# Designs tried in a protein design run: designed miniproteins, single chains. Part 67

Each design is a single chain, and the fold is of that chain. pLDDT is the mean over its residues in the fold that is shown.

## One batch from the design tools (miniprotein)

Design m2323
Fold by ESMFold2-Fast:
Structure m2323 (fold): chain A 105 residues (1-105)
Amino acid sequence: SPIEELIQRIEELIEEGRNAVEQRDMDRFREIVEETIRVLNELGREINKYINDEQEATKILSLIISANSGLLLATRSKNPQVREAQAQSAFDTIQDVITRARELL
């Protein structure tokens, strides 16, 4: 399934992103965030294309928008502790996206 392949890629990106934040590698973290946003947007397009549950699809798309905003805020934070908290919140939102997307398969 295209959705399953995108979910697997997102799970890999979350692990890489968490590692970059912990290592305080901001250049790597920005690269991972850019790719994560790209893949999440692709997931949103696949959900709209193949999923007939309009209410759940709308919820997933809303969570993707929220996650994208959270990731961008984390890249802009100058305080490492605030950045880690913002990144973790965004990763938790992405995990909700993954869980909901899997339930639609």
Scores: mean pLDDT 89

Design m2324
Fold by ESMFold2-Fast:
Structure m2324 (fold): chain A 89 residues (1-89)
Amino acid sequence: MAQSEAIAKGVFDTILKQMEKYKEKYGLKSPYEGWVAYILKQLGYSDEEIEKLLKMSVEERVEYLRKQGRYDEAALVEAIASFLEERKA
C-alpha cells in the first residue's frame, strides 16, 4: 500500500495542534481533553454543552452521551480516557 512518512507526520501534527488549540480554548489541563472538545465541536455540540460535558467525570460523560443515543462519541470518550491512564498525567 502507498503510504508516506511525511503524510503520516502531517496528520499527526495536525491532530496534536487541534488538541492543544482546544485545550487552550476550554482551559483544559490535558491536550487529550482538548481532543474530546474538538470532536464534540465537530459533531455540532455548542460551546456550552462541551463545557458542561468536560466538567463531568469520564463515567458521567459516557452515560450522558449514551442517553442521547451518541454511542460512537461515548466510545471515543472512553477510548481517550483509557489512553490518558497509560500516559501518567
Scores: mean pLDDT 69

Design m2325
Fold by ESMFold2-Fast:
Structure m2325 (fold): chain A 104 residues (1-104)
Amino acid sequence: SSFESAYKTIEELLKEGKLSEEEAKEIKEVLELAEKEEDPEKSRLLRYAASLYAAVKREGISSEEIREALELAVKEGVIDEKEKEILEKIAEGVSVKEIAEEIL
């Protein structure tokens, strides 16, 4: 998805009460970091983290479902095992901002 589409999704989730103002702000900041990141692998992972976090909040995805989705992403070659280790912290309730700090 485009960054424009991602920003619209965040605004919709905020309007629906699926995200707090702080969560919406943090996701937008991570998307901005991804857009400005010169390393394409870091940019890709930041965007993936923001999208996953937004999807978790939109759908009410459980910690187990997050882990299963990440295992599938590794199997399909979308992310590697080290990237999975970082992203699994979303299932532990770590903020998307802290995830972004580990990617950078």
Scores: mean pLDDT 82

Design m2326
Fold by ESMFold2-Fast:
Structure m2326 (fold): chain A 59 residues (1-59)
Amino acid sequence: SELHELIREVIEEEKLDLSKSTVLDVFLAIANRRPELVKEIGFENLYAAAEETLEELKK
């Protein structure tokens, strides 16, 4: 999805270490860079998308 692609871009731009990063770390990176997404999508949906994206990248 477009949201998953955007989350991947945030992870790459922030240079997050996938082996050490938690879902919360990814969520906080998104909230810092793209605060509008928290307002538009909501905390629960955005957190779930961050979790799904992180799990896909670890495969």
Scores: mean pLDDT 81

Design m2327
Fold by ESMFold2-Fast:
Order: C-alpha cells, then sequence, then structure tokens
Structure m2327 (fold): chain A 82 residues (1-82)
C-alpha cells in the first residue's frame, strides 16, 4: 500500500500533533474493520475519524483523508491556519 501525507506551514510540534491525531483517529474505528474484507464504507469511516481527530489540533484549518481500497492508497492533506 501507498501512504502520502502533505503538511505545509506547520512547525515540528504541530506536525507531530497532526500525525498523532491521524493515527489515534484511525485506531478509534480499527476494531470495527474486518482486515480480511475491508469495505469502502469502513474505509470511509476510518477516513472520517482521522479527519475529525486532525481538525481538533488547534493549528489545523482543514484536513482531508482519502482511502482508496482498490488502489491500496491513503492520501492525507492538511492545511495550517493563517
Amino acid sequence: GTFTATLENFDDADKKAVVEALYEGARSVADQIDPANPSAAQAQAVADAAEEAIRKVPSVESAEVEIDVAAQSTTVKVTAKA
């Protein structure tokens, strides 16, 4: 699988907070995902949970997480507040 993350205009502490939020958000629904048969709906639930967790970081203006099960790719885009 491919993982791509774009984080610009963040300091090192904010980048760490975003990455930690991403992982914790994804884990919040991990037990609801069947790893042998992942569905697009379950992948969307993981993406939504990760986005909500990232948006709780004070320096974040927007967060977008996309999981493509067929392509086995995850894309994360996060923008900093001005």
Scores: mean pLDDT 74

Design m2328
Fold by ESMFold2-Fast:
Structure m2328 (fold): chain A 65 residues (1-65)
Amino acid sequence: SDDVFNELMKLASQGKTEEAAKLAKEYKERGLITDDIYQTFSDLASFNPAPTLRRGASAVVDAIK
């Protein structure tokens, strides 16, 4: 839905790219958006300097099992 895209774009425009990526992941898992859209927001979050190691190197490792 357009509303879903508007919420994600609003968060990204406010510099809340990590929050937008988390919300996009949830919407992707519910089938509301495509993997391509999720990856776009994930890439924007990855552009932010210094993701904290404390937020889960283990979560990333678990995701690639």
Scores: mean pLDDT 67

Design m2329
Fold by ESMFold2-Fast:
Structure m2329 (fold): chain A 56 residues (1-56)
Amino acid sequence: MEEDIERLKKEVGASDEDIEEFKATYAEIPEPELVRLLMERDGVKAQKLAQERLKK
């Protein structure tokens, strides 16, 4: 996860604060599917999915 987080920072230009928010959003929807997406370095997709599910 640490390496995936660093990759996300570079790909989306996220700050440390943005990463903290991303982790918080992900923790709101702790699903194996979201974990797998994050581990595959699809963090942008995982973040969007998490936001959509929280919106429900």
Scores: mean pLDDT 54

Design m2330
Fold by ESMFold2-Fast:
Structure m2330 (fold): chain A 98 residues (1-98)
Amino acid sequence: SAAKKSQIQKLLDEMKKIIEQLMKLLNDDSLSVDEKKKKLKELEKKFKEIVAKTQKLLDELSKTDPQTAKKFQFELELMEGVFLIIVGVLNLVLKKEE
């Protein structure tokens, strides 16, 4: 349905914004190590929640529009990959600052 496609797109856009916030966190010299860890944990939790919601909508969309669902699934997997790389870099930087 058009409503499910719109909801999936909004969730993917929210995931992109979280990735942008993680990238900003890497360059934020105003924050302590503890504040960066707290923000990282909050962003990880929010990202995982959005991934779960997106997957449920994709599973539903696949029953009516499998081709569009497959395209969104690929975009979701790319965003998850980028997220893991950025989180890995952040954890290394934070460990060095301890």
Scores: mean pLDDT 88

Design m2331
Fold by ESMFold2-Fast:
Structure m2331 (fold): chain A 97 residues (1-97)
Amino acid sequence: SPSTRTVIFTITNKKSADATADAIKEVKKDPRVLSIKIFINGKEIPEDEGIKAIKDAKPGDKITITITAKTSSSALDAAQKIADSAKNAGGTDIIIK
């Protein structure tokens, strides 16, 4: 059955914003990933604007990314890739649900 994971974190600088956007692009290439929803400060961003909105995110912006994938393991793998990329680039308060 399809499974959903949510990644929540705070942008601290342009490096964390760019790294997050790049991680989302890579996760979208996985054929097991069915959908990705992006929220900035609780507001859903339209799919066609999502990557640009993340790149334009400001220090202190709270990012929520909801990933639906074909399996629990693929959803967790996608969430972990985004979380690790954000963390390594200086993102803070990182939670996977």
Scores: mean pLDDT 89

Design m2332
Fold by ESMFold2-Fast:
Structure m2332 (fold): chain A 71 residues (1-71)
Amino acid sequence: SAAAEALRRALEEARRLEPRSSAGLTGLWQALQQVEAGDHAAARRTLESALANPAVGPGTRRQLERALEAA
């Protein structure tokens, strides 16, 4: 799906920019699994939860925001 493709690209870019952003990367990976399972509502909640974490860096934060727009 277009949403799964967008989330995969966001995860790849976040991993490239901030490979140590474990909370943000985990959120993107979990949301991707949820979208691939067809649970867009769960994916949106997962991404919103990751965005609420102040430890997430600015590069990963932008990718989480892009993923949320696609989910």
Scores: mean pLDDT 85

Design m2333
Fold by ESMFold2-Fast:
Structure m2333 (fold): chain A 61 residues (1-61)
Amino acid sequence: SALDEEFARLLAELRRLMEEAGYPEERQAHVVATLRAMAAEDIRGALRFARWAIREVREYL
């Protein structure tokens, strides 16, 4: 679906930013797993959270 494609795109961007910011692999894996679990229950909530997380990581960079 369009929402699943949008989520995949945001998740990829968040992973890239976390790697650039120097997040440990274990922390990146936990964040990804948490967002995937959220998306299974509430895709729109997961999208909002992913966008927020991207903004937060960008401000740290």
Scores: mean pLDDT 87

Design m2334
Fold by ESMFold2-Fast:
Structure m2334 (fold): chain A 90 residues (1-90)
Amino acid sequence: SLEEAKEKAKEQIKVAREDLAGLEKLARKEAKPEYLPQIDQLIAEGRAAIDQAEKDVKAAKSVEEIEKTLLELTGTLLAIAQKVYELLKK
């Protein structure tokens, strides 16, 4: 049902927010100081994507809209995580 899909999506978004916070904590501890501004920008982009996904899920009128929102969020967060990890290797 739509209501069940929204509840599930809220749980996934909560986990994504916790994962991003964990990535930020790790990155700020391990990164060279010269890369911290770039990491802060990437984390801010991730937070904005999560906030937008939360709004889109709340406004969604179909399960398909929720699935699309979650897929797009997952792709965005994976790309951000990959970029952060590449900066940690430097």
Scores: mean pLDDT 91

Design m2335
Fold by ESMFold2-Fast:
Structure m2335 (fold): chain A 76 residues (1-76)
Amino acid sequence: MENEKKLTEFYRAMAEAVANGDFDKAREKAKELGLEEIYELHLEIVKARNDPSVTREQLKELIEKYKKKEEEAVKK
């Protein structure tokens, strides 16, 4: 489906951004695809994973929020 392809393109852009440190391209792709909220949540999760003060339960809640927005983007 079109929405599934949008998420795949977004994930590819985010993977490249994490590898290269160039988040501007990932942000542009997210705006193009209408996935800005998912982009911001993904950045929050990446930061949380690297923050030793964030608990496992807090990280799970962020991931669950991300997955819910992901499902909303795929399902109409």
Scores: mean pLDDT 74

Design m2336
Fold by ESMFold2-Fast:
Parts: structure tokens; sequence; C-alpha cells
Structure m2336 (fold): chain A 83 residues (1-83)
């Protein structure tokens, strides 16, 4: 978990740095090839960060749903004991 969060943070930081470089290149009228390369790199880093975040959220939601189901099963057993 901690290792995955650190990797997400590093990828987000890299994406932010690449996006800032892209914005600066566009503002300064840098060559088209440079602008295109920086845009592609920023978009790729942003996608990798988003994909890892989405996976982390999905895994976390599934873990929460399993815990909710376990608690509901325990509640059902306790209610059956009260009959």
Amino acid sequence: MEELLKKIEELQKKADELRARYDKAVASGAPEGTVRGLRAQAEQAEKEAKDLIDKYITDLVNSILEEIQRLLDELARKLAELE
C-alpha cells in the first residue's frame, strides 16, 4: 500500500513537471517537435498516474464492500439468535 501510494505520488509529480514544461514551451513558442514531445510525455505520465489511482480506488472499494458484507452476515446471525 505505502509503496503504491509513493509510486502514484512520484508519477503525479513527474506529470506536473512535464505539464509545466509543456506550458512553458507553448508560451515561449518552442519548436513544434519539442511541444509535441512534451505533450505526449505529460499525457502518458498523467495516464499512468490515473491508472494506478483507479486501481487503488477499485481495490479499496472492493475491500470495503467485503467488510460491509461480513458485518451484514454477522448482523443476520445475531438477529437469528434473537428469534
Scores: mean pLDDT 82

Design m2337
Fold by ESMFold2-Fast:
Structure m2337 (fold): chain A 78 residues (1-78)
Amino acid sequence: SQLEADLARARAQYDAETDLKEQAVLLSSIGKLEAQLGRYGEAAKFYQQGADLAKQAGDTDLAKKNQDNAKKYAELAK
C-alpha cells in the first residue's frame, strides 16, 4: 500500500538522519503513518520519542504537538 511504502521511506530517512530536530520531524511522520495504518500503540510510541527529541532540540511547538498526539493515540490503543 502507499502508506506502507511511505512508512518504509520515513524509517529509512530516520535511520540515516543525524540532526536531532530532523529526527524529531521524521518520528512525527512515522507516528502519523502508523496511526493511518491503525497501529495506535506504535503511533503513540513514535510520537512520544519525537516529543522527547523535539524538546532536546529546543523546538517546544513540535514537542507539544507530538506529546498531544502521543497521549491521543495511547488512549485509542486501549
Scores: mean pLDDT 90

Design m2338
Fold by ESMFold2-Fast:
Structure m2338 (fold): chain A 86 residues (1-86)
Amino acid sequence: SGKEAKETLLNAVPQKDHALLEKRLQDAADLQNTNADKIAELLLNQINNGKTIKEALAVFNLELPDDYVEKGKSPQDIAQAILAAK
């Protein structure tokens, strides 16, 4: 579910980063006329279905730096990428 997807991403980062992670998901949700839970679910599903983190984030207007290097596709990797996005 979307709630479980968002909780998975939040639990992958320190408490201090939770507000920024939720803000970035909410900003993406506002552009898509949806909610943060749905964005989290769609991001995890796209990455699990073979998209790179950079490609999945770009669908939701979350832009990673040009020097970004994908180290893996864990919830930690995905959440850190969302925090690094603009």
Scores: mean pLDDT 85

Design m2339
Fold by ESMFold2-Fast:
Structure m2339 (fold): chain A 71 residues (1-71)
Amino acid sequence: EENAKKGAETGAELARNSPSQVARDAATGASLGAKEGGGLTGYFVGMLAAEQTPDPEGREAARKAAEAALG
C-alpha cells in the first residue's frame, strides 16, 4: 500500500540521519521490510529489528520506521 511505501521512505531518511551506525542499520532494515512485505509485515520486521538493536537510538529509529510503515 501507499502507506507502506511512505513508511519505508521515512525509515530510510531516519537511517541516513542517525548518528549511530547501529541506528542507521536498524532503520534501514525496518524500511526494507516495509517495502517488501507491506504495512503489517513492515511493522513486524521493524519491531523485530528494534529488539535486536542494543543501541537505544537504533531501537527508537527502528520503532519509528515500523510505526510509519503501519500507517
Scores: mean pLDDT 63

Design m2340
Fold by ESMFold2-Fast:
Structure m2340 (fold): chain A 63 residues (1-63)
Amino acid sequence: SELVGRVLIAIQEAGDRGVTVDELAKRLGMSKEEVEQAVDELEARGLIRRETVGGKEIYRLVP
């Protein structure tokens, strides 16, 4: 999916800072639902990981 590729690149560009679903939706002009679907696919593929920092869920690349 082209949308999944765009989300992956945005997570890569965020680097070690990580990025939230809300930030991805705003940055990419996507709905929160579209971002959540893309993130779920990338996480299932082992390409990204979810972490809780300061009470927020953030996403980063798997090292």
Scores: mean pLDDT 84

Design m2341
Fold by ESMFold2-Fast:
Structure m2341 (fold): chain A 81 residues (1-81)
Amino acid sequence: SEAEEVVREARDRVFDLLAEIAELPEEEQRRLKEEFDKQFDEMVKNNPLGQQDRDDALERLAWLAAHGEEAVAKARAQKAA
């Protein structure tokens, strides 16, 4: 189903991101986690849990995956410079 495809895609992106984070120094891993938590909290604050808990959870997973990939890419770019 469409929902299963979205969950699988978000899950795979999160696992890829975790693998990339594991290769980074511990200090950078902590910084990225704090940034993810901050961005996630801002999203929840702007769109609080309401009438469709399942759909909201899927949307949050997709958001975390997309922004997590961006954060790791930025951290790697800074290291490469």
Scores: mean pLDDT 61

Design m2342
Fold by ESMFold2-Fast:
Structure m2342 (fold): chain A 79 residues (1-79)
Amino acid sequence: MKEAIEYLKKAIESEDPQERRKYILKAGKAAQDSGLVDALLRGEDPEKARQAQYLFKAMEAIARGDREKAEEYIKKAEE
């Protein structure tokens, strides 16, 4: 979780669309490697599934260029 969130924060700070995409992809891989994606898909851990949902909402917000919503979803993922 922490690694995925750190990558998303770097994506938000990135002015270069290519660099931003790189960090979004790294965040997704970190989420997969930590079992968050599996928890979301299988529903085995409700708390991890909730964290994964907010992480993916943050990635979507970053892709849309909505920094405010991205920061909001990152904060909720950290709770």
Scores: mean pLDDT 78

Design m2343
Fold by ESMFold2-Fast:
Structure m2343 (fold): chain A 85 residues (1-85)
Amino acid sequence: NKAEELLEKGEKYLEKATKEKDPEKATEYVSLASVYFYEAFKYSKDPEVHKKAIEIVEKAIKKAKNEAAKKGLEEALKNLKELYK
């Protein structure tokens, strides 16, 4: 399923963002993950895909080590919740 593959790619970029020491690179990884999550929503009408993306971002927020990554993730979470409707 293409939506599931896109969610997995987004999750990998969020893992990189949470481990990244450089705030600029961490923010870039969050942005890349967000693109994959938006593409997943574009390919799927299933609300479970939206829930799964939200859960992935929430998990990443808890693991985030730098403030830039955390702020980017919190903004991404807000945007995803708005798309859910």
Scores: mean pLDDT 80

Design m2344
Fold by ESMFold2-Fast:
Structure m2344 (fold): chain A 91 residues (1-91)
Amino acid sequence: GRVEALVREAIELARKVAEAVAAGDLLKAIGLALAALGLLIEAERLLDEAPDPERVEEAIRLIQEAIRLALRGRVEEALELVDRAEELLAE
């Protein structure tokens, strides 16, 4: 649905945040992080439209934490959380 599509887009952007940080491009990482967080805010507003809102909310929390870790240079831990969020959205 729309909510899951927003969260999947945020997952892709969170991976790009980690890649940008690993490359030393902090300005790009910040821009990508803001875009990802904007999608997650939109997803949270539409959470009641999700068939499994609790699972989607957990995925959102994991992506938010992943972005925070990536921006602090903890790229490996960030990617592990992104992978877990992606698994939560898979049936």
Scores: mean pLDDT 88

Design m2345
Fold by ESMFold2-Fast:
Structure m2345 (fold): chain A 100 residues (1-100)
Amino acid sequence: SMMEIKRKLLEELRKKVVEEASKYLDKKAVEEIEKVLEKTIEEIIKNNLSLEELNEKLRETIEEIAKIAKKAGLSDEQIKELHDKIIELINEMIEKLLAA
């Protein structure tokens, strides 16, 4: 039950991040971001990571997303906007997880 809630919230996060990335990036770059997020989610679920470990893993994932965005040609300002939005989405997800 708790693992199902955690997976659902992480999948909702993935969808929202992909939606935001799609505003700036082409399909190929968005697909690379989606694969990175899928890998992160599977690692979080398989290893039943603590909230602290989950938060650290998501921050590492944001750095990978920023590298993909930079390689795809986003400006530093666009990368900052995407980064800030992803941080907001992660914080919302963590609040929902703590409330569950």
Scores: mean pLDDT 87

Design m2346
Fold by ESMFold2-Fast:
Structure m2346 (fold): chain A 74 residues (1-74)
Amino acid sequence: MEKSILEAAEALQKLLEEKGHEELAKETYEVVTELVRQGKLLEAAELLKEVNLAVVQEDWEKARELIEKAKKKL
């Protein structure tokens, strides 16, 4: 599970960088990695799923909001 979450986070980071959202890409990876480090695997997986859905919908405001909310829980 942990390895799969980190691989998904890396893939999402690369996708966001390719779309020109470098800062969001970096913050997404850092937040997911920190959640995994804290043992919050379910929260990390749910965050990745929600951010991926926002990215598919090109809802960048929602993607940023999700990351900011997750950062406050760290």
Scores: mean pLDDT 82

Design m2347
Fold by ESMFold2-Fast:
Structure m2347 (fold): chain A 60 residues (1-60)
Amino acid sequence: SMQEEVTREIEDEIVRLIKEGASLMEIQLALQEKIDEAHARGSDPVAVAQRGVAVIKELL
């Protein structure tokens, strides 16, 4: 689904930022921007936020 594709894109971006040594604040700001973009495209912002936070917790 489009929501699953958006979720994967956000997960990949978070992983990339972590590997590049981005700060937690930078990762949180990037996640918020992706949530806002996904919401504008009709995705569930709560589901996207929950998945993004889960990825951050597992990798940090």
Scores: mean pLDDT 77

Design m2348
Fold by ESMFold2-Fast:
Structure m2348 (fold): chain A 65 residues (1-65)
Amino acid sequence: SKAIKVTAEEVAEALRELAERGEISEELARRTAQKVRDIYAGKASWSDMTAEEFEAVLKAVELIK
């Protein structure tokens, strides 16, 4: 739906698909998915992400949109 914000699970799934396509490593996808889950759970901040992890999230969001 147009009004629904991206969930942590949608980002995690998109990261998995990027790794399956060979666009990012499986390790990067796993680490980034865990960081996204931690952020959504209030255990981390978006500023705690590395540039590589943040780039992977942007690619995942583009895949969802």
Scores: mean pLDDT 79

Design m2349
Fold by ESMFold2-Fast:
Structure m2349 (fold): chain A 75 residues (1-75)
Amino acid sequence: SPLERGAEAALEGAKKAGGNLTPQQAYDAGMSAAIGVEEGGYLSGEFTGFVAAYDNGLSQKEALAAGEAAARGAS
């Protein structure tokens, strides 16, 4: 599903940037990105995924990587 692809992508994106998400945090980021993509397209999904990852304690760099990856996966 778009959510599962978004969650997997969020985990990989965070990891490449040096961060780590739990499976639940990755699903939260994936869900936020999927909703954002549906409501406002890819850039909206990047932003909503970023915010979810950042709120889960990632750095701005790690959260941006997670959000970008999640939106791409959810698209």
Scores: mean pLDDT 82

Design m2350
Fold by ESMFold2-Fast:
Structure m2350 (fold): chain A 95 residues (1-95)
Amino acid sequence: MEEVEKKLEELKEKMREAGASEELIEKLEELVEIAKEAGIPEEEIIELLEEGIKKLEEGVPPEEVLRDIGERLMKILRKLGKEEALDKVAEIMKK
């Protein structure tokens, strides 16, 4: 998961530069940890993070980028039948 950690740090840095709160950064870290623990393939997580970086570069607000990441992660978890992980993501995204 070394490449996932590199992409996560890159996205975190860009989110901070765009004015994201530390609370929002913590939510991103929690979403990635849930994805890893649920056994989502490394390439899927990297693709999710790269799409977030691209959206930030296009001027999408950090809150919207996190929402998009959460929605995409929930779709992946639902497809894989990871009900417990899906519930955890839904709780993080609620507030």
Scores: mean pLDDT 84

Design m2351
Fold by ESMFold2-Fast:
Structure m2351 (fold): chain A 62 residues (1-62)
Amino acid sequence: MSEEEIREKLREAAARLAEALRAGDDAGVQQAGSEIKEAATQAEKEFGKEKADELLREAGAP
């Protein structure tokens, strides 16, 4: 997966997390959180921890 693809995936997952939190959708929060963790793991494998942390921060994910 490219850096751009991971950035997009993180941004989408972070947006869904924010939406789920706003709506009180516990299942959506858990699902979005899992997607963020998956994308973060993929970023660490491809670009390393520092770059993965940068991409997470850029997407607004915790």
Scores: mean pLDDT 78

Design m2352
Fold by ESMFold2-Fast:
Structure m2352 (fold): chain A 69 residues (1-69)
Amino acid sequence: SEEIIEEVAEKFKLPKEVVKFVLEESEKTPDLKEISKEVEEKFGIKLEPEKILEIEVEAGMLEIQRALE
């Protein structure tokens, strides 16, 4: 969702494009280290695997909250 991407990007102080890429790649692979490397290669931003996980968890929590509304 665009709204979820926007909220996550604002919380983590990241470009929306980076957050969208992380969430799209997380659907293809559970490998946080692989996603971390792809983000660095594509955007020049170093996100540790733990930060990738935090982004995924935050987006998932927001999606659950939205589903309960």
Scores: mean pLDDT 85

Design m2353
Fold by ESMFold2-Fast:
Structure m2353 (fold): chain A 79 residues (1-79)
Amino acid sequence: SLERLAERIRELLEKKDPELAKKLTDEQLLELARAISKNVSRKELTELLKKLGIPESYIPELRQIDIDEGVELLREVLL
């Protein structure tokens, strides 16, 4: 679910940069979740992150959240 992915992205940002997380709307997090889930190019993702004020250094961790969410969904279906 994109909403669940957006929530997990918010949790990561709250841990790394609480002030930045507070400035981001749920709509902006859903936009970011959508881009990550579609596996958009690094260029497109970097442009979106700059627009949202998120450091490009967070890309590996953001991609890991998408992978982790995909694994969790598979566990929920199989278990």
Scores: mean pLDDT 80

Design m2354
Fold by ESMFold2-Fast:
Structure m2354 (fold): chain A 100 residues (1-100)
Amino acid sequence: MPTIQNARQTLLDSAPNKLQAAKDALQQGDLDRALTIVSDLADEVWTLSLALAVHKELTEELSALDRALSDAVLALENGDAALALEALGAAEAAVNELRA
């Protein structure tokens, strides 16, 4: 598999566990931990999206995941755990579509 597709598969395989860990951190009131997890995942998705966009291979589902993670980061930076949970739910939906 090309390096970009290997990175995509690795991201999709790990994303469900990372999203669950972020949600668990939010439920425990650990916003700093949730922000760290979501920021790292958002950086991985952004890097992959840029690589795919150069080759016109960027999908709507990957763009939706990037947007949902960006929304979650902003909510966490503002201390809005409820909005962050909604954004993480949208991210989970996008990951499920990408893994279909």
Scores: mean pLDDT 82

Design m2355
Fold by ESMFold2-Fast:
Structure m2355 (fold): chain A 88 residues (1-88)
Amino acid sequence: MEAEELIEEAERLIRRARELAKKAPEVREEVDKLILEAEIQLGLAHIYLGVSKLTGEDEELLELAKKQAEEAVELAREAIRLAEEALA
């Protein structure tokens, strides 16, 4: 998956996590913390991707964007897992 696709996936998962957090008040603090961490990684991914595009698509910057986007996806998935487990 390319960095842009991972960023879109992370944004989609963060939106889902926020919806679930609203329905799971007992785990809201932990879920909100994971969402915040995911948003920080997503912000870094956007910065690296933007700089890569400005510098002629430097492969090292694209790999950094991909790594941060992958981290954002994992954090958002953990937030969803925690919220869904509380709702089960």
Scores: mean pLDDT 85

Design m2356
Fold by ESMFold2-Fast:
Parts: sequence; structure tokens; C-alpha cells
Structure m2356 (fold): chain A 67 residues (1-67)
Amino acid sequence: MNGGAIALGAAAKEAEKLGLEETAKALREASDRGVDASVEELTAIGRAIKAGDEKAALEVVRELMAK
């Protein structure tokens, strides 16, 4: 598992704590698949999660999964 996939798993736990269940599920699936996320993408996801912006977080995750 690469660093990006590990970070996506950590982001999934954070999203779950904040009640962003769809974001948490999508991030967990991306992490399990070993999706390679850039630092910029991880930063955008983390920022959206902290803001409670599930739409923004899901958009970035869906773009990652479509690679």
C-alpha cells in the first residue's frame, strides 16, 4: 500500500467522525483499491472534510477513482 492509499484510509476515519458517511465509504473504497492520490488531492479532501463539505470531498474522491 502506498502513502496516498494510507492517507485516504485516515481521511475516511476523519469523515466518519464528522458524520460524512458517504465520503467515508468512498475514501475507504479508494484506500482498499490502492488508489494513488497526490498531496494536492489529499489536501483538498482533508480541507473539505474539516469544512463539512461532503459534496466537495466526494467530487475529489470520484475523480481519483475515475483514473
Scores: mean pLDDT 78

Design m2357
Fold by ESMFold2-Fast:
Structure m2357 (fold): chain A 85 residues (1-85)
Amino acid sequence: SMEEEFKRMVEKGRELIASQPDDPVVRAGQAVLAKASEQPDAVAAKVQQELVYAGVWLAHSDLPEEEKKKLNEEIMKLAEEKIKK
């Protein structure tokens, strides 16, 4: 399912950020994580942080650009639904 795929991307993104702090994609992701932490809503903050982790992994992956775009659209949709609940 897309929820399971998103969870896997988040876990891999967290590992990537922890293991490759000097990577340009990771550094960009860390800057966005800092902004996500400014969110006053704890649920929205958590979901936004998860989006950043998933996005960092996706951007760093060797998947075709068309697949990256489709996955990004699906995870954005899923995140919006999680924030609304």
Scores: mean pLDDT 79

Design m2358
Fold by ESMFold2-Fast:
Structure m2358 (fold): chain A 60 residues (1-60)
Amino acid sequence: GPIAILEGILSNLEQLLEDGLSLTPQGKKDISEKLEKEVGISIDPNLSAQEILDVLKSKL
């Protein structure tokens, strides 16, 4: 369901940040589209991975 999808995205973003990686423009687009279609959350595509993580954590 939407919560499980959100938790999966959060886990992936946390792992990416722990690995010292940043989101690519395509990765940001893919996450934004998935959040909008599956979870109903719109995010600013100019946000960093950390900022996206913080916004999504506020929605749990």
Scores: mean pLDDT 80

